# Ledger of designs, part 59: designed miniproteins, single chains, continued (5)

Each design is a single chain, and the fold is of that chain. pLDDT is the mean over its residues in the fold that is shown.

## One batch from the design tools (miniprotein)

Design m18033
Fold by ESMFold2-Fast:
Structure m18033 (fold): chain A 82 residues (1-82)
Amino acid sequence: DSMDETVKRAIEFAEESAKNPELAEAALATMERLAELAKKGAEAYKDDPEMAKKLEAAYEAFKAAADKLRDAIEAKKKAEEA
């Protein structure tokens, strides 16, 4: 649906932006903020189960993207120290 497509596009944009080292931290911060917003949204829409499920799915997707970007940034920092 349109929400899933929007979430996917936001993650793809963040992952592409993170390929530039100067943007990697900003891309991570954006994914973390979107995950937090989706989590709060799911709680706010708890009486609308379809919207709550979409926001919970968005939270999990943004959280996974943030975790992936954080791991990549950490791995690169460790490689640069070697």
Scores: mean pLDDT 82

Design m18034
Fold by ESMFold2-Fast:
Structure m18034 (fold): chain A 80 residues (1-80)
Amino acid sequence: GPVPQLTRAQAKQRLDALIARLDALIADPRLSPADKENAEHLRFALRNQRAQIEAGKPVDMARLQSFLDTVEALAARFEA
């Protein structure tokens, strides 16, 4: 069936949760310097998307959903 469209409220909630998750990973002394750098780059991109949502600017929700799914999978890999 068709994939449900991400709402702005759902996007903000997922962005906030994922930013907090990346903050925890970056603060973890067990994470490698290379993985920390990757997590910092991802966090920067998420913060930019969150700022667009917060400012009420138009955002491609389908692309944002795909991006969030990808970053959530990468965060899970860093946590393993």
Scores: mean pLDDT 85

Design m18035
Fold by ESMFold2-Fast:
Structure m18035 (fold): chain A 95 residues (1-95)
Amino acid sequence: MEEKIEKAIEIIKKGDRILFKFDLEKGEFEIVGAPTQEEFEKLQEKVLEELEKAGLIKVENGEVHTTEKGKEWVEKIREEVEKILKEAQERVKKL
């Protein structure tokens, strides 16, 4: 299950023009970069497909519903992002 989620994130992250900024308070992420509208739509479709296959979301009547597994995944990602940011700050302090 985690492999499918990691694959979706990797596809978004691999682009040298696409950076993600995660808002820990809102549980949202912001795309920092210059993807075209077409590139963004393709990434969005692929991410939604992988998240639905992983059982993290359910799409009904054009609305996206977060499952119980999805809520747990968001919390786990939040903790992992906080750890990465803390490690990055520690690395800057050593310079």
Scores: mean pLDDT 57

Design m18036
Fold by ESMFold2-Fast:
Structure m18036 (fold): chain A 64 residues (1-64)
Amino acid sequence: MLGIARVKSLAPATLLVAEREAGLKVGDLVKILEEVDEERVKVQSLKTGKVVVLPKEALEVLEE
């Protein structure tokens, strides 16, 4: 685990993917599991345990 982050209110399309794939909503906490590339990270919902790839800009890093 690379850290803990919170889902930010950004683009509606990003939020739709996060909710569909992992049940994530704005303000939800996630574990950062790995970096996929320079702009994206693989995260796991602390609430549902599901994994999704999101843009780094969709996340507010709280702990590393």
Scores: mean pLDDT 76

Design m18037
Fold by ESMFold2-Fast:
Structure m18037 (fold): chain A 92 residues (1-92)
Amino acid sequence: EEIPADVLLETMEKLAKALGLPNLDRLTVEQLAEAILKDLGVTPEEFAKMTDEEIDELAKKIVEKYKGVLDPETDYKAIRQLLKFYKERLKK
């Protein structure tokens, strides 16, 4: 179920470019996840309370919003992994 690092990095670069984020070489997973959540109107506090099912639905919404840049199958899995990683970091 783990997405290859190369695929995850490609998805992160696509999202960062779509969001207009500078300095891709220094972008952390946490910074990218926060930028995506802000673009969707989701606060870190709301995100911390989300269930795994709600995170899966959020990943689908992200893919739909950026469908001109993202592949629905491959990038969905990478985004889901990124969001779950960020949620673990929010728990401390």
Scores: mean pLDDT 77

Design m18038
Fold by ESMFold2-Fast:
Structure m18038 (fold): chain A 82 residues (1-82)
Amino acid sequence: LAEAVRAARPRAEEYLERFERKLLELGASREEAEEVRELLREALEVGERALVEGELPLEEAQEIVDEAVERARRIAEEALAR
């Protein structure tokens, strides 16, 4: 699992950049798209620290990831609902 997470990081970063561009194309502001990307990137970093580095308990990492993903979802939904 940890090895697979490490191997997937470059592709995850690429998907974050594509997702940011997609939000901009759909009418989100640059600030909204950047905030969504940063929240999702933070979720990736927390997940990596828990699964790969063992620096964070999985339960705490899950709570942080869930919160970041929910915030990103709200920003994206609000931007796209205009």
Scores: mean pLDDT 75

Design m18039
Fold by ESMFold2-Fast:
Structure m18039 (fold): chain A 64 residues (1-64)
Amino acid sequence: SPLAELEARRRELLKQLADLNNQYMQTIQENPEDHEKQRQLQDQIDKVAAQIAEVSAEIRRLRA
């Protein structure tokens, strides 16, 4: 069903977000002076978070 497909995609995006957050924390700990890498990871986190918000909105719309 479309709802199940969106829920599966949201779970995949949440996994990607967790992985990016782990990479960000590791970069802060191991390379605190690498501001460019930190910014790139933050940009990727923001993009994935926006995709999660969009998919979540579609799920809410289908459940309403």
Scores: mean pLDDT 89

Design m18040
Fold by ESMFold2-Fast:
Structure m18040 (fold): chain A 67 residues (1-67)
Amino acid sequence: MEAKKKITEENRKLLGEAYERAQKLAPGEADLSKVTDPEKQEAALAKKVIDEIMKELNATREELFPE
């Protein structure tokens, strides 16, 4: 149980790092211009970052974000 959450929390930490890299690597390519709210901007970037992490780790969204 705890081990499963720990793995997911580590993946969340990786998502944070990937989020920073996404902003550095593709700041102008992000759909931020279509988003006025900072929350929506973060959601748009997080979605792309999450997709990259899932692809790299070959994991599902449910495994990374247990709900």
Scores: mean pLDDT 56

Design m18041
Fold by ESMFold2-Fast:
Structure m18041 (fold): chain A 65 residues (1-65)
Amino acid sequence: SMMERREEAREKILEYLKKGNANDAVQAGIDLGLSGEEVSAMAMDLALKGEISNQAAADVMDASK
């Protein structure tokens, strides 16, 4: 389902961003049916919750343009 894909995308995005790989994080989200804007919003939420750095969220926003 869309919700299950969103949860899977969040987990994959988080794992890639922990490794400093913003481009692969964005691509993983897109492959699971998210837009670049949705991936950016998810990365921003992860940074606000302290799960990733603010720099990692900025890198995703840049990679998702």
Scores: mean pLDDT 82

Design m18042
Fold by ESMFold2-Fast:
Parts: sequence; structure tokens; C-alpha cells
Structure m18042 (fold): chain A 78 residues (1-78)
Amino acid sequence: AKAKADELRAKAGELLAQSSDLATQAGKLERYAKTNKAKLSQEEIDELQAKAKELNEQSREYTDRAKKLLEEARKIEE
């Protein structure tokens, strides 16, 4: 039981790390759009914001998957 719970926690940890990376990338795109607003067209700004939103949505999906794995690990140890 413990070994299976540890495996689920390891997988959750990987998903949380990927989620964090995606959120960081989204933040960089949002910052780039803001700092270069005078140099970028509105279409380019909209594209950068849309990509940042996509990355944030993927980040949330990975966090949700990680939470489910952690819940399964907890139940196995019960």
C-alpha cells in the first residue's frame, strides 16, 4: 500500500512541477505583452494573451490531476 501511495505522490509531484513551469511561461508572455505594448500591434498582444491563457488553463488541469492523485494516495493509506 505504501509503495503505491508513494508512486502516486511522485506522479503528482511531476504534474505540479510541470504546472509551475507552464504558469511561469504564461507570466513571461503576459509581461512581454505589457512591457512591449507600444511596439506590438493589438493583434500581437491579443495572440500573446491568448497563448498565456492557454498555458494557465493547462497549468490548472495539471494541478487538478495532481490533486486527484494525492487524494488517491491518501485513501490507499487509510
Scores: mean pLDDT 85

Design m18043
Fold by ESMFold2-Fast:
Structure m18043 (fold): chain A 55 residues (1-55)
Amino acid sequence: VEEEIRRIEEELREYEREVEARWEDIPNKVAAETALALRRIGAEIEIRLLEERAK
């Protein structure tokens, strides 16, 4: 469970870094922000579900 949570956090961090690194070159910044927000929400939900399973 902790390993899965760590993986989700790392994947989100890598995606955030990729978006930040390419920010100046992204033609549709609204779409990029929306995708990032959805990924953050998804990660939060997955982590909460994993924590519930660990109980």
Scores: mean pLDDT 76

Design m18044
Fold by ESMFold2-Fast:
Structure m18044 (fold): chain A 79 residues (1-79)
Amino acid sequence: SMERERLEEMLAYFEAEIAKDPNNADAWVARGNVLFKLERYEESIEAYQKAIDADPDNKELVEKAKKNIKLAEEKLREQ
């Protein structure tokens, strides 16, 4: 579908941003969000964990990433 193709293009964009700056926590969060929409939940969880590792002192980012990890874990348990 066109939606899936757009999500794959967005994934490639954020992967390129991460390749330029692996410490870009916002890019890791964005990658996790796109992977979640693609229903690639295990990879989504890994991306959110990388975001936390990149900016562990950013409380708002860490809490948001943790909430998204829990949501992705729930999706994996439903499969």
Scores: mean pLDDT 90

Design m18045
Fold by ESMFold2-Fast:
Structure m18045 (fold): chain A 82 residues (1-82)
Amino acid sequence: SEELARVERLIEEAERATEEGLYLKDNSTDPIKITAGDVLAIAGGVNGELAAKLANKLGDEELAAKAVEVVEKAGATPVVPA
């Protein structure tokens, strides 16, 4: 559950940052694209740089769902160092 807590925390912070940004942004719609690499980086121990990138892209429930799904799968197995 450590990985889940980490992802939840990052999602909460990114959601908050995106929420603030949405209220400050003009009336514009940007296509939010989340890659598998972004989600895996969260599950495997994301860096502050990736967390900031995520905060800019967040605004979609799909990111949260995918992040939780990947962490749940990865959390069942030990991390293999590359």
Scores: mean pLDDT 44

Design m18046
Fold by ESMFold2-Fast:
Structure m18046 (fold): chain A 94 residues (1-94)
Amino acid sequence: SEELLQEAAEIIVLSLKNMAELLGDEESLKLVEEREPELLSAKSIDELIELIEELVKELKRIAEEKGDEMLVAALDEILEDGIESLRKKLEEAL
C-alpha cells in the first residue's frame, strides 16, 4: 500500500530528525528535512530503501567530519542492520 509506504517513510524521517536534534547536529537535521519530500513520495519499497540508505550514508559522512562518534555509531547500526530489517518488514507488509 502507498499509504503504508508513506507511513514507514514518515517514521524513519522522524527518527532521524529526533536523532540529529538531540545530538545538536543542525546540518544533519537540514539534510533530513531536505530529503523528506522525496522519501514521502517513494513509489516502491526498493526506491524508499535506496533513498533512506543514501540519506543515512550522507548523515554518517557529516557526523564523521564533525567527530560525532555517537551519531556515527548510531548511523552505522542503521546501515548494518536497520535498513535490511526495515526492508524485510516492508516486504512482509506490502
Scores: mean pLDDT 78

Design m18047
Fold by ESMFold2-Fast:
Structure m18047 (fold): chain A 71 residues (1-71)
Amino acid sequence: MEKEIEEGVEAVKLAMSKTSALHSPKESWTASEEAKELGLPQSTVSKEYNELEKLGYVKRDEKGRYVAAEP
């Protein structure tokens, strides 16, 4: 649990830096959009966000877009 929490924090920081920092100030994003921006396979990004959602660091809205949340 503690290991997963630490890894989740780093993943959230990376995602937030890419999606809501100087490059893309977004309040919500999809795995497909993030994959395109990062140049990664959608499956990889979907897996990361599914894990972060389990930990409570992100949540899906009605459109299936991820938004930042606190655990």
Scores: mean pLDDT 61

Design m18048
Fold by ESMFold2-Fast:
Structure m18048 (fold): chain A 97 residues (1-97)
Amino acid sequence: KEELIKLGEKYDELGKQAEKNGDYETAASFYTKAGNYYFLAGDRDKAAEAWEKAAQAYLKIDPNSPKAYEYLAMSYYLKGDFKKAHEYRKKALEIAS
């Protein structure tokens, strides 16, 4: 579990560096990996934060990205905000359709 958290922290930091450089595609990829490692480690709060950062990076690439709203839905679900999770999931489905 500690190894997974350290991997999440490493990818989170790489995502921040990519974002500072304006490389939103790389930032989205790294934040997604960070969230995945935090989730596997059972750290739901860090996973939610990382996936929210991934979503923001996807929105910088494409304001109508279904992936962005999917990650926002997953983030809010982990935070226990089921109303926002449902709203973002619905928006992702509307854009993907």
Scores: mean pLDDT 86

Design m18049
Fold by ESMFold2-Fast:
Structure m18049 (fold): chain A 69 residues (1-69)
Amino acid sequence: MEEELEREVAVALIEIWLAIGKLDYKRGNKEAALEAFNKAIEMAKNDPRLSPEEKQRLIEEAKKLIDEI
């Protein structure tokens, strides 16, 4: 249960950074959006609690959002 909660928290934190980036982009702050998406990628890459599948999905989502900038 604790390991599951830690994974859920890790995923949620990365998703929050993706949401922050989306909001910054909508506000016209492309630099802040790019920083937020890159932070999400680094968190996904370096978090040992995430499954390889979760890491891949989160990284690909962030990359798609960066491509929109």
Scores: mean pLDDT 82

Design m18050
Fold by ESMFold2-Fast:
Structure m18050 (fold): chain A 108 residues (1-108)
Amino acid sequence: KEQILSQINQMINSLKDFYEKFKESNPEASKILEELIQVLEQTGKQLEKTTDPEEMLKLLQETNRVVNQLLVQILKALENAPSSDIAAAVGLAIDIIGILFEMELLVK
């Protein structure tokens, strides 16, 4: 449980760094990043209160679905951004999805 919460905090910190980078150059992507941060913060709070592994897994699966939708929206908002910014956003998306899958495995 402590490891899962630590991983959520790591994702939030990475997303906050991306928010700071894009807040002036791409306000649309920054708004979606704020939504993604809020989703992960809410998931963290719910995980703190959840003691049932099956409920934790369902929460993580739902979070993974919502996060994937928001990541697609971020990539769309960055469609006309420099290739380096698109590559960085894709890398972040892969890392976040990977961490969420690892957390799902930890509750099984």
Scores: mean pLDDT 80

Design m18051
Fold by ESMFold2-Fast:
Structure m18051 (fold): chain A 65 residues (1-65)
Amino acid sequence: GRRIGVGAGPTLEGAKEAAEKVLELSGAEEGIAIVAPDREAATAAFRELRKAHPDDDIGGAFGPG
């Protein structure tokens, strides 16, 4: 599986910034940005991604924008 860094935030810019930080700090091979209104929604989205991609290592962060 791949190492995937996920960033989430209430704005696209905030989500992108969070994803870039995860990539920079973790050395993940791919980045995904998710627009989510709060940490709870972001956590739910991360959980769904891990269920959909069980063979990939998915780490995520929330960046309020």
Scores: mean pLDDT 77

Design m18052
Fold by ESMFold2-Fast:
Structure m18052 (fold): chain A 95 residues (1-95)
Amino acid sequence: SLEEVRERVEKARRVARLLAQGKTLDEIMKEIGLKTPEEVEELLRLYQRYRDLTLKYSQELADKAIEAFREGKPLKPEDIKEFQERVLKELMREE
């Protein structure tokens, strides 16, 4: 489900954050509740895919924002929600 993908992405982001803070593999595993280094690696690969898709679709959203600015109109809330849902749906499709 989309909710399960969102939960996994949140865990992946937390792993990436702890790694950026200089936490050891053992500390990351304990904090997140992971049993093996391979699970940490899988979440880091998920984070990389999430980041790449977010960057790709954020460029499309930025283009829409620039066009809206040229026309003197605000960016639609629906465009932001569509962007967020598209990233999660693509991650779910790739699993």
Scores: mean pLDDT 81

Design m18053
Fold by ESMFold2-Fast:
Structure m18053 (fold): chain A 103 residues (1-103)
Amino acid sequence: DPDLERLREIIEEELEKAGMSPEGKEKVLEYLEMMLAGHSMEEILKKFGMKNDAELLTALLNLAENKEEMATLLSLLDIAHENKLSPEEMVRLFEASRNGEKV
């Protein structure tokens, strides 16, 4: 899926920009893949051994050097998951976010 490959590339670029650790990059990409496979937040939390969204968010933020950039990325992923966006729709969401940050 070309849109899925492009989405993965965009997310990897944002993770690099946020100064995410290799372990953190792996976790965020696993989160993305579980979302796209249609897993609920409850199932994702169980997979990561987390009790709630706040615990997962805190753990991921602590793996990033730039917490503000990571918080923005996680917010966009949360919006995408809540709205069950396709890879194509997620690419558009992330591109719109990038364009907004440059104004």
Scores: mean pLDDT 80

Design m18054
Fold by ESMFold2-Fast:
Structure m18054 (fold): chain A 98 residues (1-98)
Amino acid sequence: LSKEQQIEIQASLSVVAGSNAFQVALPKGDPMKDALIKYLEERGLEYTVLTEGDKDVIGAGDTKELAEKAANDLVDWLKTYPKLNEKYGTSGSYKDKL
């Protein structure tokens, strides 16, 4: 991965408060998904992928349980706040200052 791709992936990952777990929502078919999965595998993190509407939700953490919790927590958030689901695209949703 390029330095720019690594920075964008890190910026796109939300840290789940109180845990060593991460979450992100990506549009279906986004090439960033494959890059992100490779990044997580290279770091030795467990991950899971869920689908919510037109998005793939990726959760990651030190354990499979943390990865699944991170993904499900983001899915629940997106269902609770549908308008935010449209804003959580990939490559720096944090940078967009919602």
Scores: mean pLDDT 67

Design m18055
Fold by ESMFold2-Fast:
Structure m18055 (fold): chain A 56 residues (1-56)
Amino acid sequence: GPATEAALARGEEAGRAGDFERAQRYLTLAVILGGQEGQGEAAARRAEEIAKRHGL
């Protein structure tokens, strides 16, 4: 949902900026929010892709 998408976008932004602590916090939040929205597995997969793309 919108909250999960916003958290993933913020994680991507932080990863791109090299702020790995902030990126990990937002990607973790995205997984939690995705789980609450019934899409935890999909959110976890997308968070892992973002993390891998930025060397996390």
Scores: mean pLDDT 85

Design m18056
Fold by ESMFold2-Fast:
Structure m18056 (fold): chain A 88 residues (1-88)
Amino acid sequence: SSMDELRARFEELRERVVALEQQAAAAKAAGDVATLQAIRDELREIRRELKELQAKTTDVELATRIGLEIIAVEGEIVVIESWIARQR
C-alpha cells in the first residue's frame, strides 16, 4: 500500500540520518570540512524528502514521528554549519 511505502521510505531515511551523524562525528574529529559540507547537503535533501512524506501521510502517529525526525535533522544541520564556521 502507499502508506506501507511511506513507512518504508521513512525508516530508510532514519537509518541514513543515523549513518550520517556517525560520519559527521568522525569528520569533525578529523577536521574534514569537505566531508562535513557533503553530509550537510545530504541532510538538507533528507529534510526536504521528510517534509514531502509528512505532507503525504494520513497517519497522525507517522506524521508526528516524521516531524520529530525533521526537528532532529534541522538541529544536526545547525551543529554542522556552526562547526564549519568556527574552522574559518
Scores: mean pLDDT 91

Design m18057
Fold by ESMFold2-Fast:
Structure m18057 (fold): chain A 79 residues (1-79)
Amino acid sequence: SELDELIKKIEEIIDQLEKNVEDEEKFNELMRQLQKLIGELYDYAQKNPELKEKVTKFLEEAQKRVDEIMEKYLAIKKK
């Protein structure tokens, strides 16, 4: 489904963010890609309200992971 493809792409970008916390240029590019995909996922959820619960749960889990990755990235950048 389109939802499952969007979720998979977002998960793949988050995996790449975690691997690239020491590469500022690549990390920033991946963050831009993530923001675009999350926007597409929100648009999809607005058009398919039956999927809102699944989307919300995924976004909550994804946000927690991104927050942990951001903490690591910022700790490295401050050195």
Scores: mean pLDDT 85

Design m18058
Fold by ESMFold2-Fast:
Structure m18058 (fold): chain A 83 residues (1-83)
Amino acid sequence: ELKEKLERLLNEALEKAKELGAEEKILEQIELIRKQAVEASDLGYTEEALRSAGDGLRLIAKATPNEELREYLLEVAEELEEL
C-alpha cells in the first residue's frame, strides 16, 4: 500500500514534468529517482525510499527554471514526507 502510493506519486511527477515540457536532463533525473525508490522499496526499504525520493525531488525543483514544475515537485515531495 505504501509502496503503491510511492510509485504512483513518482509516476505522476514524471508525467507532469513531461506535460510541462521539462528538459531531458530533468526528466532523466526524475526517472532515476523513481527507479531507485522502486528498487529500495522492493528490498523492504520503503521508508528510506520515501525520504530519498523527497530529497531528490526538492533538489531537482531548485535546478529547474520552470516555476510550475518547481511548485509541483515540491508538492509531491511534501506528499511523500506525509506518507
Scores: mean pLDDT 84

Design m18059
Fold by ESMFold2-Fast:
Structure m18059 (fold): chain A 97 residues (1-97)
Amino acid sequence: HMERKERIHQALREGKFEEAVELMTPEEFDAWIKRLEEEAKTSPPEEQARLKKLIDEARAGNREARIEVLRLVYSTYRDIADKLIEIGDEVEAELAA
């Protein structure tokens, strides 16, 4: 809910990716994985292989892999992370209206 999402956003802003991962629902985390998968498609083959392994491990429940996915998306693809957060807020506001 709202308080939980506020805590996730604060953890991400403060670089506390471990805390953010623990607060996320499976659906929220899946959105971040899917975005990383799309970015991986345009990466060199060597990077695609590494990202695929990371994504596979994160989906299998590896905690370190899940933290690394969040860190990569937020630090390397921050504009995308910001857009995911913004779109979520827009949809929630539209549903509340």
Scores: mean pLDDT 71

Design m18060
Fold by ESMFold2-Fast:
Structure m18060 (fold): chain A 80 residues (1-80)
Amino acid sequence: NDEILKFLEEELQKINPKYHTALKRLFDDALKEGKLSSEDLKIALKARVIRLNNANNGEELMSALMSITVKDLEKAKEEL
């Protein structure tokens, strides 16, 4: 679990600080849910960081800040 938390800290450094709290909450919620493996959670997080950095409008930002679910994983794998 130390590895996954370190990965989160490294990925947070890549996005605008104003989104740090929101993305951290989404990640913490996904960890508590326990439906995603450590590797799947890393894939989902990395894709969310890419989406946040490339968002051009409020709709794209809101989409990137929605709850991390198992259904997001297929899309995340396509984006990486």
Scores: mean pLDDT 77

Design m18061
Fold by ESMFold2-Fast:
Structure m18061 (fold): chain A 67 residues (1-67)
Amino acid sequence: SKAAAEEELVEKARREVEALLASDEPLADKLAGLERGEAFLPQLEKHYPAAAREIRRLLAEARERLA
């Protein structure tokens, strides 16, 4: 179902964000990773608005954790 697809997208994004934050990459590279995720949100929101909303929240929290 669409709901199951949205849940899977959120779980995948959560894992990718946590991996990014746990990495030893420079801050600039971590921020670039978050920016790539943010750039994908408008496209995702057109078809998966619930997933886009939650992923936007995850990206914002990750950005705050890097500040």
Scores: mean pLDDT 86

Design m18062
Fold by ESMFold2-Fast:
Structure m18062 (fold): chain A 79 residues (1-79)
Amino acid sequence: RREEIAEVIKKGVERTEKRAQELVDYLRSLADELKKLADENPEIGEVLKSLADRLYSLADEIEKRAQETKKKADEVIKK
């Protein structure tokens, strides 16, 4: 029973972490592309850089939240 609960929590955390990482990777990739476009197109560069910075910030928040969730799950399954 304890093993069943631990396994469900592990699977839930793994799925959430994978989804969060996929989203983080996508947002960072999009931000990198926008930053590159900004450097190549200075006339719209300010808008693209601003958007890229917001996407990096969002990605960082999602990554942090996923790490916190994993730590809390480890604590819950310990006892």
Scores: mean pLDDT 77

Design m18063
Fold by ESMFold2-Fast:
Structure m18063 (fold): chain A 63 residues (1-63)
Amino acid sequence: SMDDIVRKLVSLSGGVPGFDSQLGTSKEALLEWLRALPEEERQRLLDALPEDERKIVEALLKE
């Protein structure tokens, strides 16, 4: 599930160079990457996820 979310977000971002291999299956690396994005870009990526997956990522970002 987390691996699928990571792959979807990397794909939706247009393949950010160097991040793909570093993200792997790490929840922490994914959250750090999302927090480093501009707010509008982060929101765009989250809105492109299925509702259930978006809610999971948003909950993790609130920690």
Scores: mean pLDDT 68

Design m18064
Fold by ESMFold2-Fast:
Structure m18064 (fold): chain A 68 residues (1-68)
Amino acid sequence: MAGIEAEARARAEETLALAEEAIEEASRSTDPVKKTALQFLVMAAAEELRAAGREEEAERLLEALKKL
């Protein structure tokens, strides 16, 4: 149990951090290709967080994505 919980927690935390960084980078990017790639990364991260039972964080990421 401990190994599975630790791995899931670490993965979710890493995913959230990467997605938040991607949102910031996308908001500051002037390159439409890079911006689109970062938006897809955020969408994938939100899906992973939702699958991990972190729906609130997934929803927050999707709301931030809508503002990009």
Scores: mean pLDDT 78

Design m18065
Fold by ESMFold2-Fast:
Structure m18065 (fold): chain A 66 residues (1-66)
Amino acid sequence: SAGAARSVGGELGRAAGLRGEVAVRAGDQVIKASNGGKATPEQVRAALLSVPGVSAEQAERAAAAV
């Protein structure tokens, strides 16, 4: 859901410096990768790297935070 994507995106934004629509898209991809369950660091990294505008550095920071 949009609410869940915003919540996850907010956590990723804090950890990795993602903001606005990029953070929401990242959250949505993580939720899809985990099928709504608890995401692994590897799933977070892979999901974030699929989002345009996310750097490898930001993906690693987000993965380290889960």
Scores: mean pLDDT 78

Design m18066
Fold by ESMFold2-Fast:
Structure m18066 (fold): chain A 78 residues (1-78)
Amino acid sequence: MEKALKLARELVEEIRERAAKGEELSEEEIEKLKEEIERRFKEGLTEEALLEVALEEQLELGIVKDEEEARRLLEEHI
């Protein structure tokens, strides 16, 4: 449980760091994504399901260029 939440938070933090390098998202959008991931986890999602949600939301918000990039960011934290 804590590991899955930590993984989701680390993923959001990695995205935030990339945005700070000019790979843009606003702080408000990043916080919304983090809250959504934590909320879905509390609803009983597995670690893998959290990854799928994070990937879909990151692509929709334009944080990452594609699914491979988002998955690579997650893997760097594992």
Scores: mean pLDDT 58

Design m18067
Fold by ESMFold2-Fast:
Structure m18067 (fold): chain A 72 residues (1-72)
Amino acid sequence: MTRAELEAQYEAAKALAEERGDKETLEVVEAMYEVGLFALDDPEAFRKLSKEYQAKSKTEEAAKKIYKEVAK
């Protein structure tokens, strides 16, 4: 996935959430986009963090933890 692909998917998901009027879904979409940007900006660091959480959780919780550590 390139940044352009990630941005296109983000815009599409954001538009769908706006159509629904679901603010909570919008927040999740934005969080996933930030995680994706981190993965593209520093794939090596992202891979290392992902491996640490992979054995415990492959769910959205793992993505949230990665995002939280990046957002320090």
Scores: mean pLDDT 66

Design m18068
Fold by ESMFold2-Fast:
Structure m18068 (fold): chain A 69 residues (1-69)
Amino acid sequence: MSDEITNLILNIDSEEKKKEVIKKFEELFNEQIEDRLKEGTKKDEKEIEEIKNALLEQLNEVIDSLLEK
């Protein structure tokens, strides 16, 4: 997961690529959460959503910094 996101982030040169990275991050995050829910994780959906939102905020800041270059 992390390596895929890192590779996508390093190749960002446009707003179109930013949208692609955010979409891919959401897909990978949701896939990992679905796998964890199948395994019987005790994390509630609200806690998971808060983690996702915090990560998306950080990802947006990193991407915006890269696009300014």
Scores: mean pLDDT 69

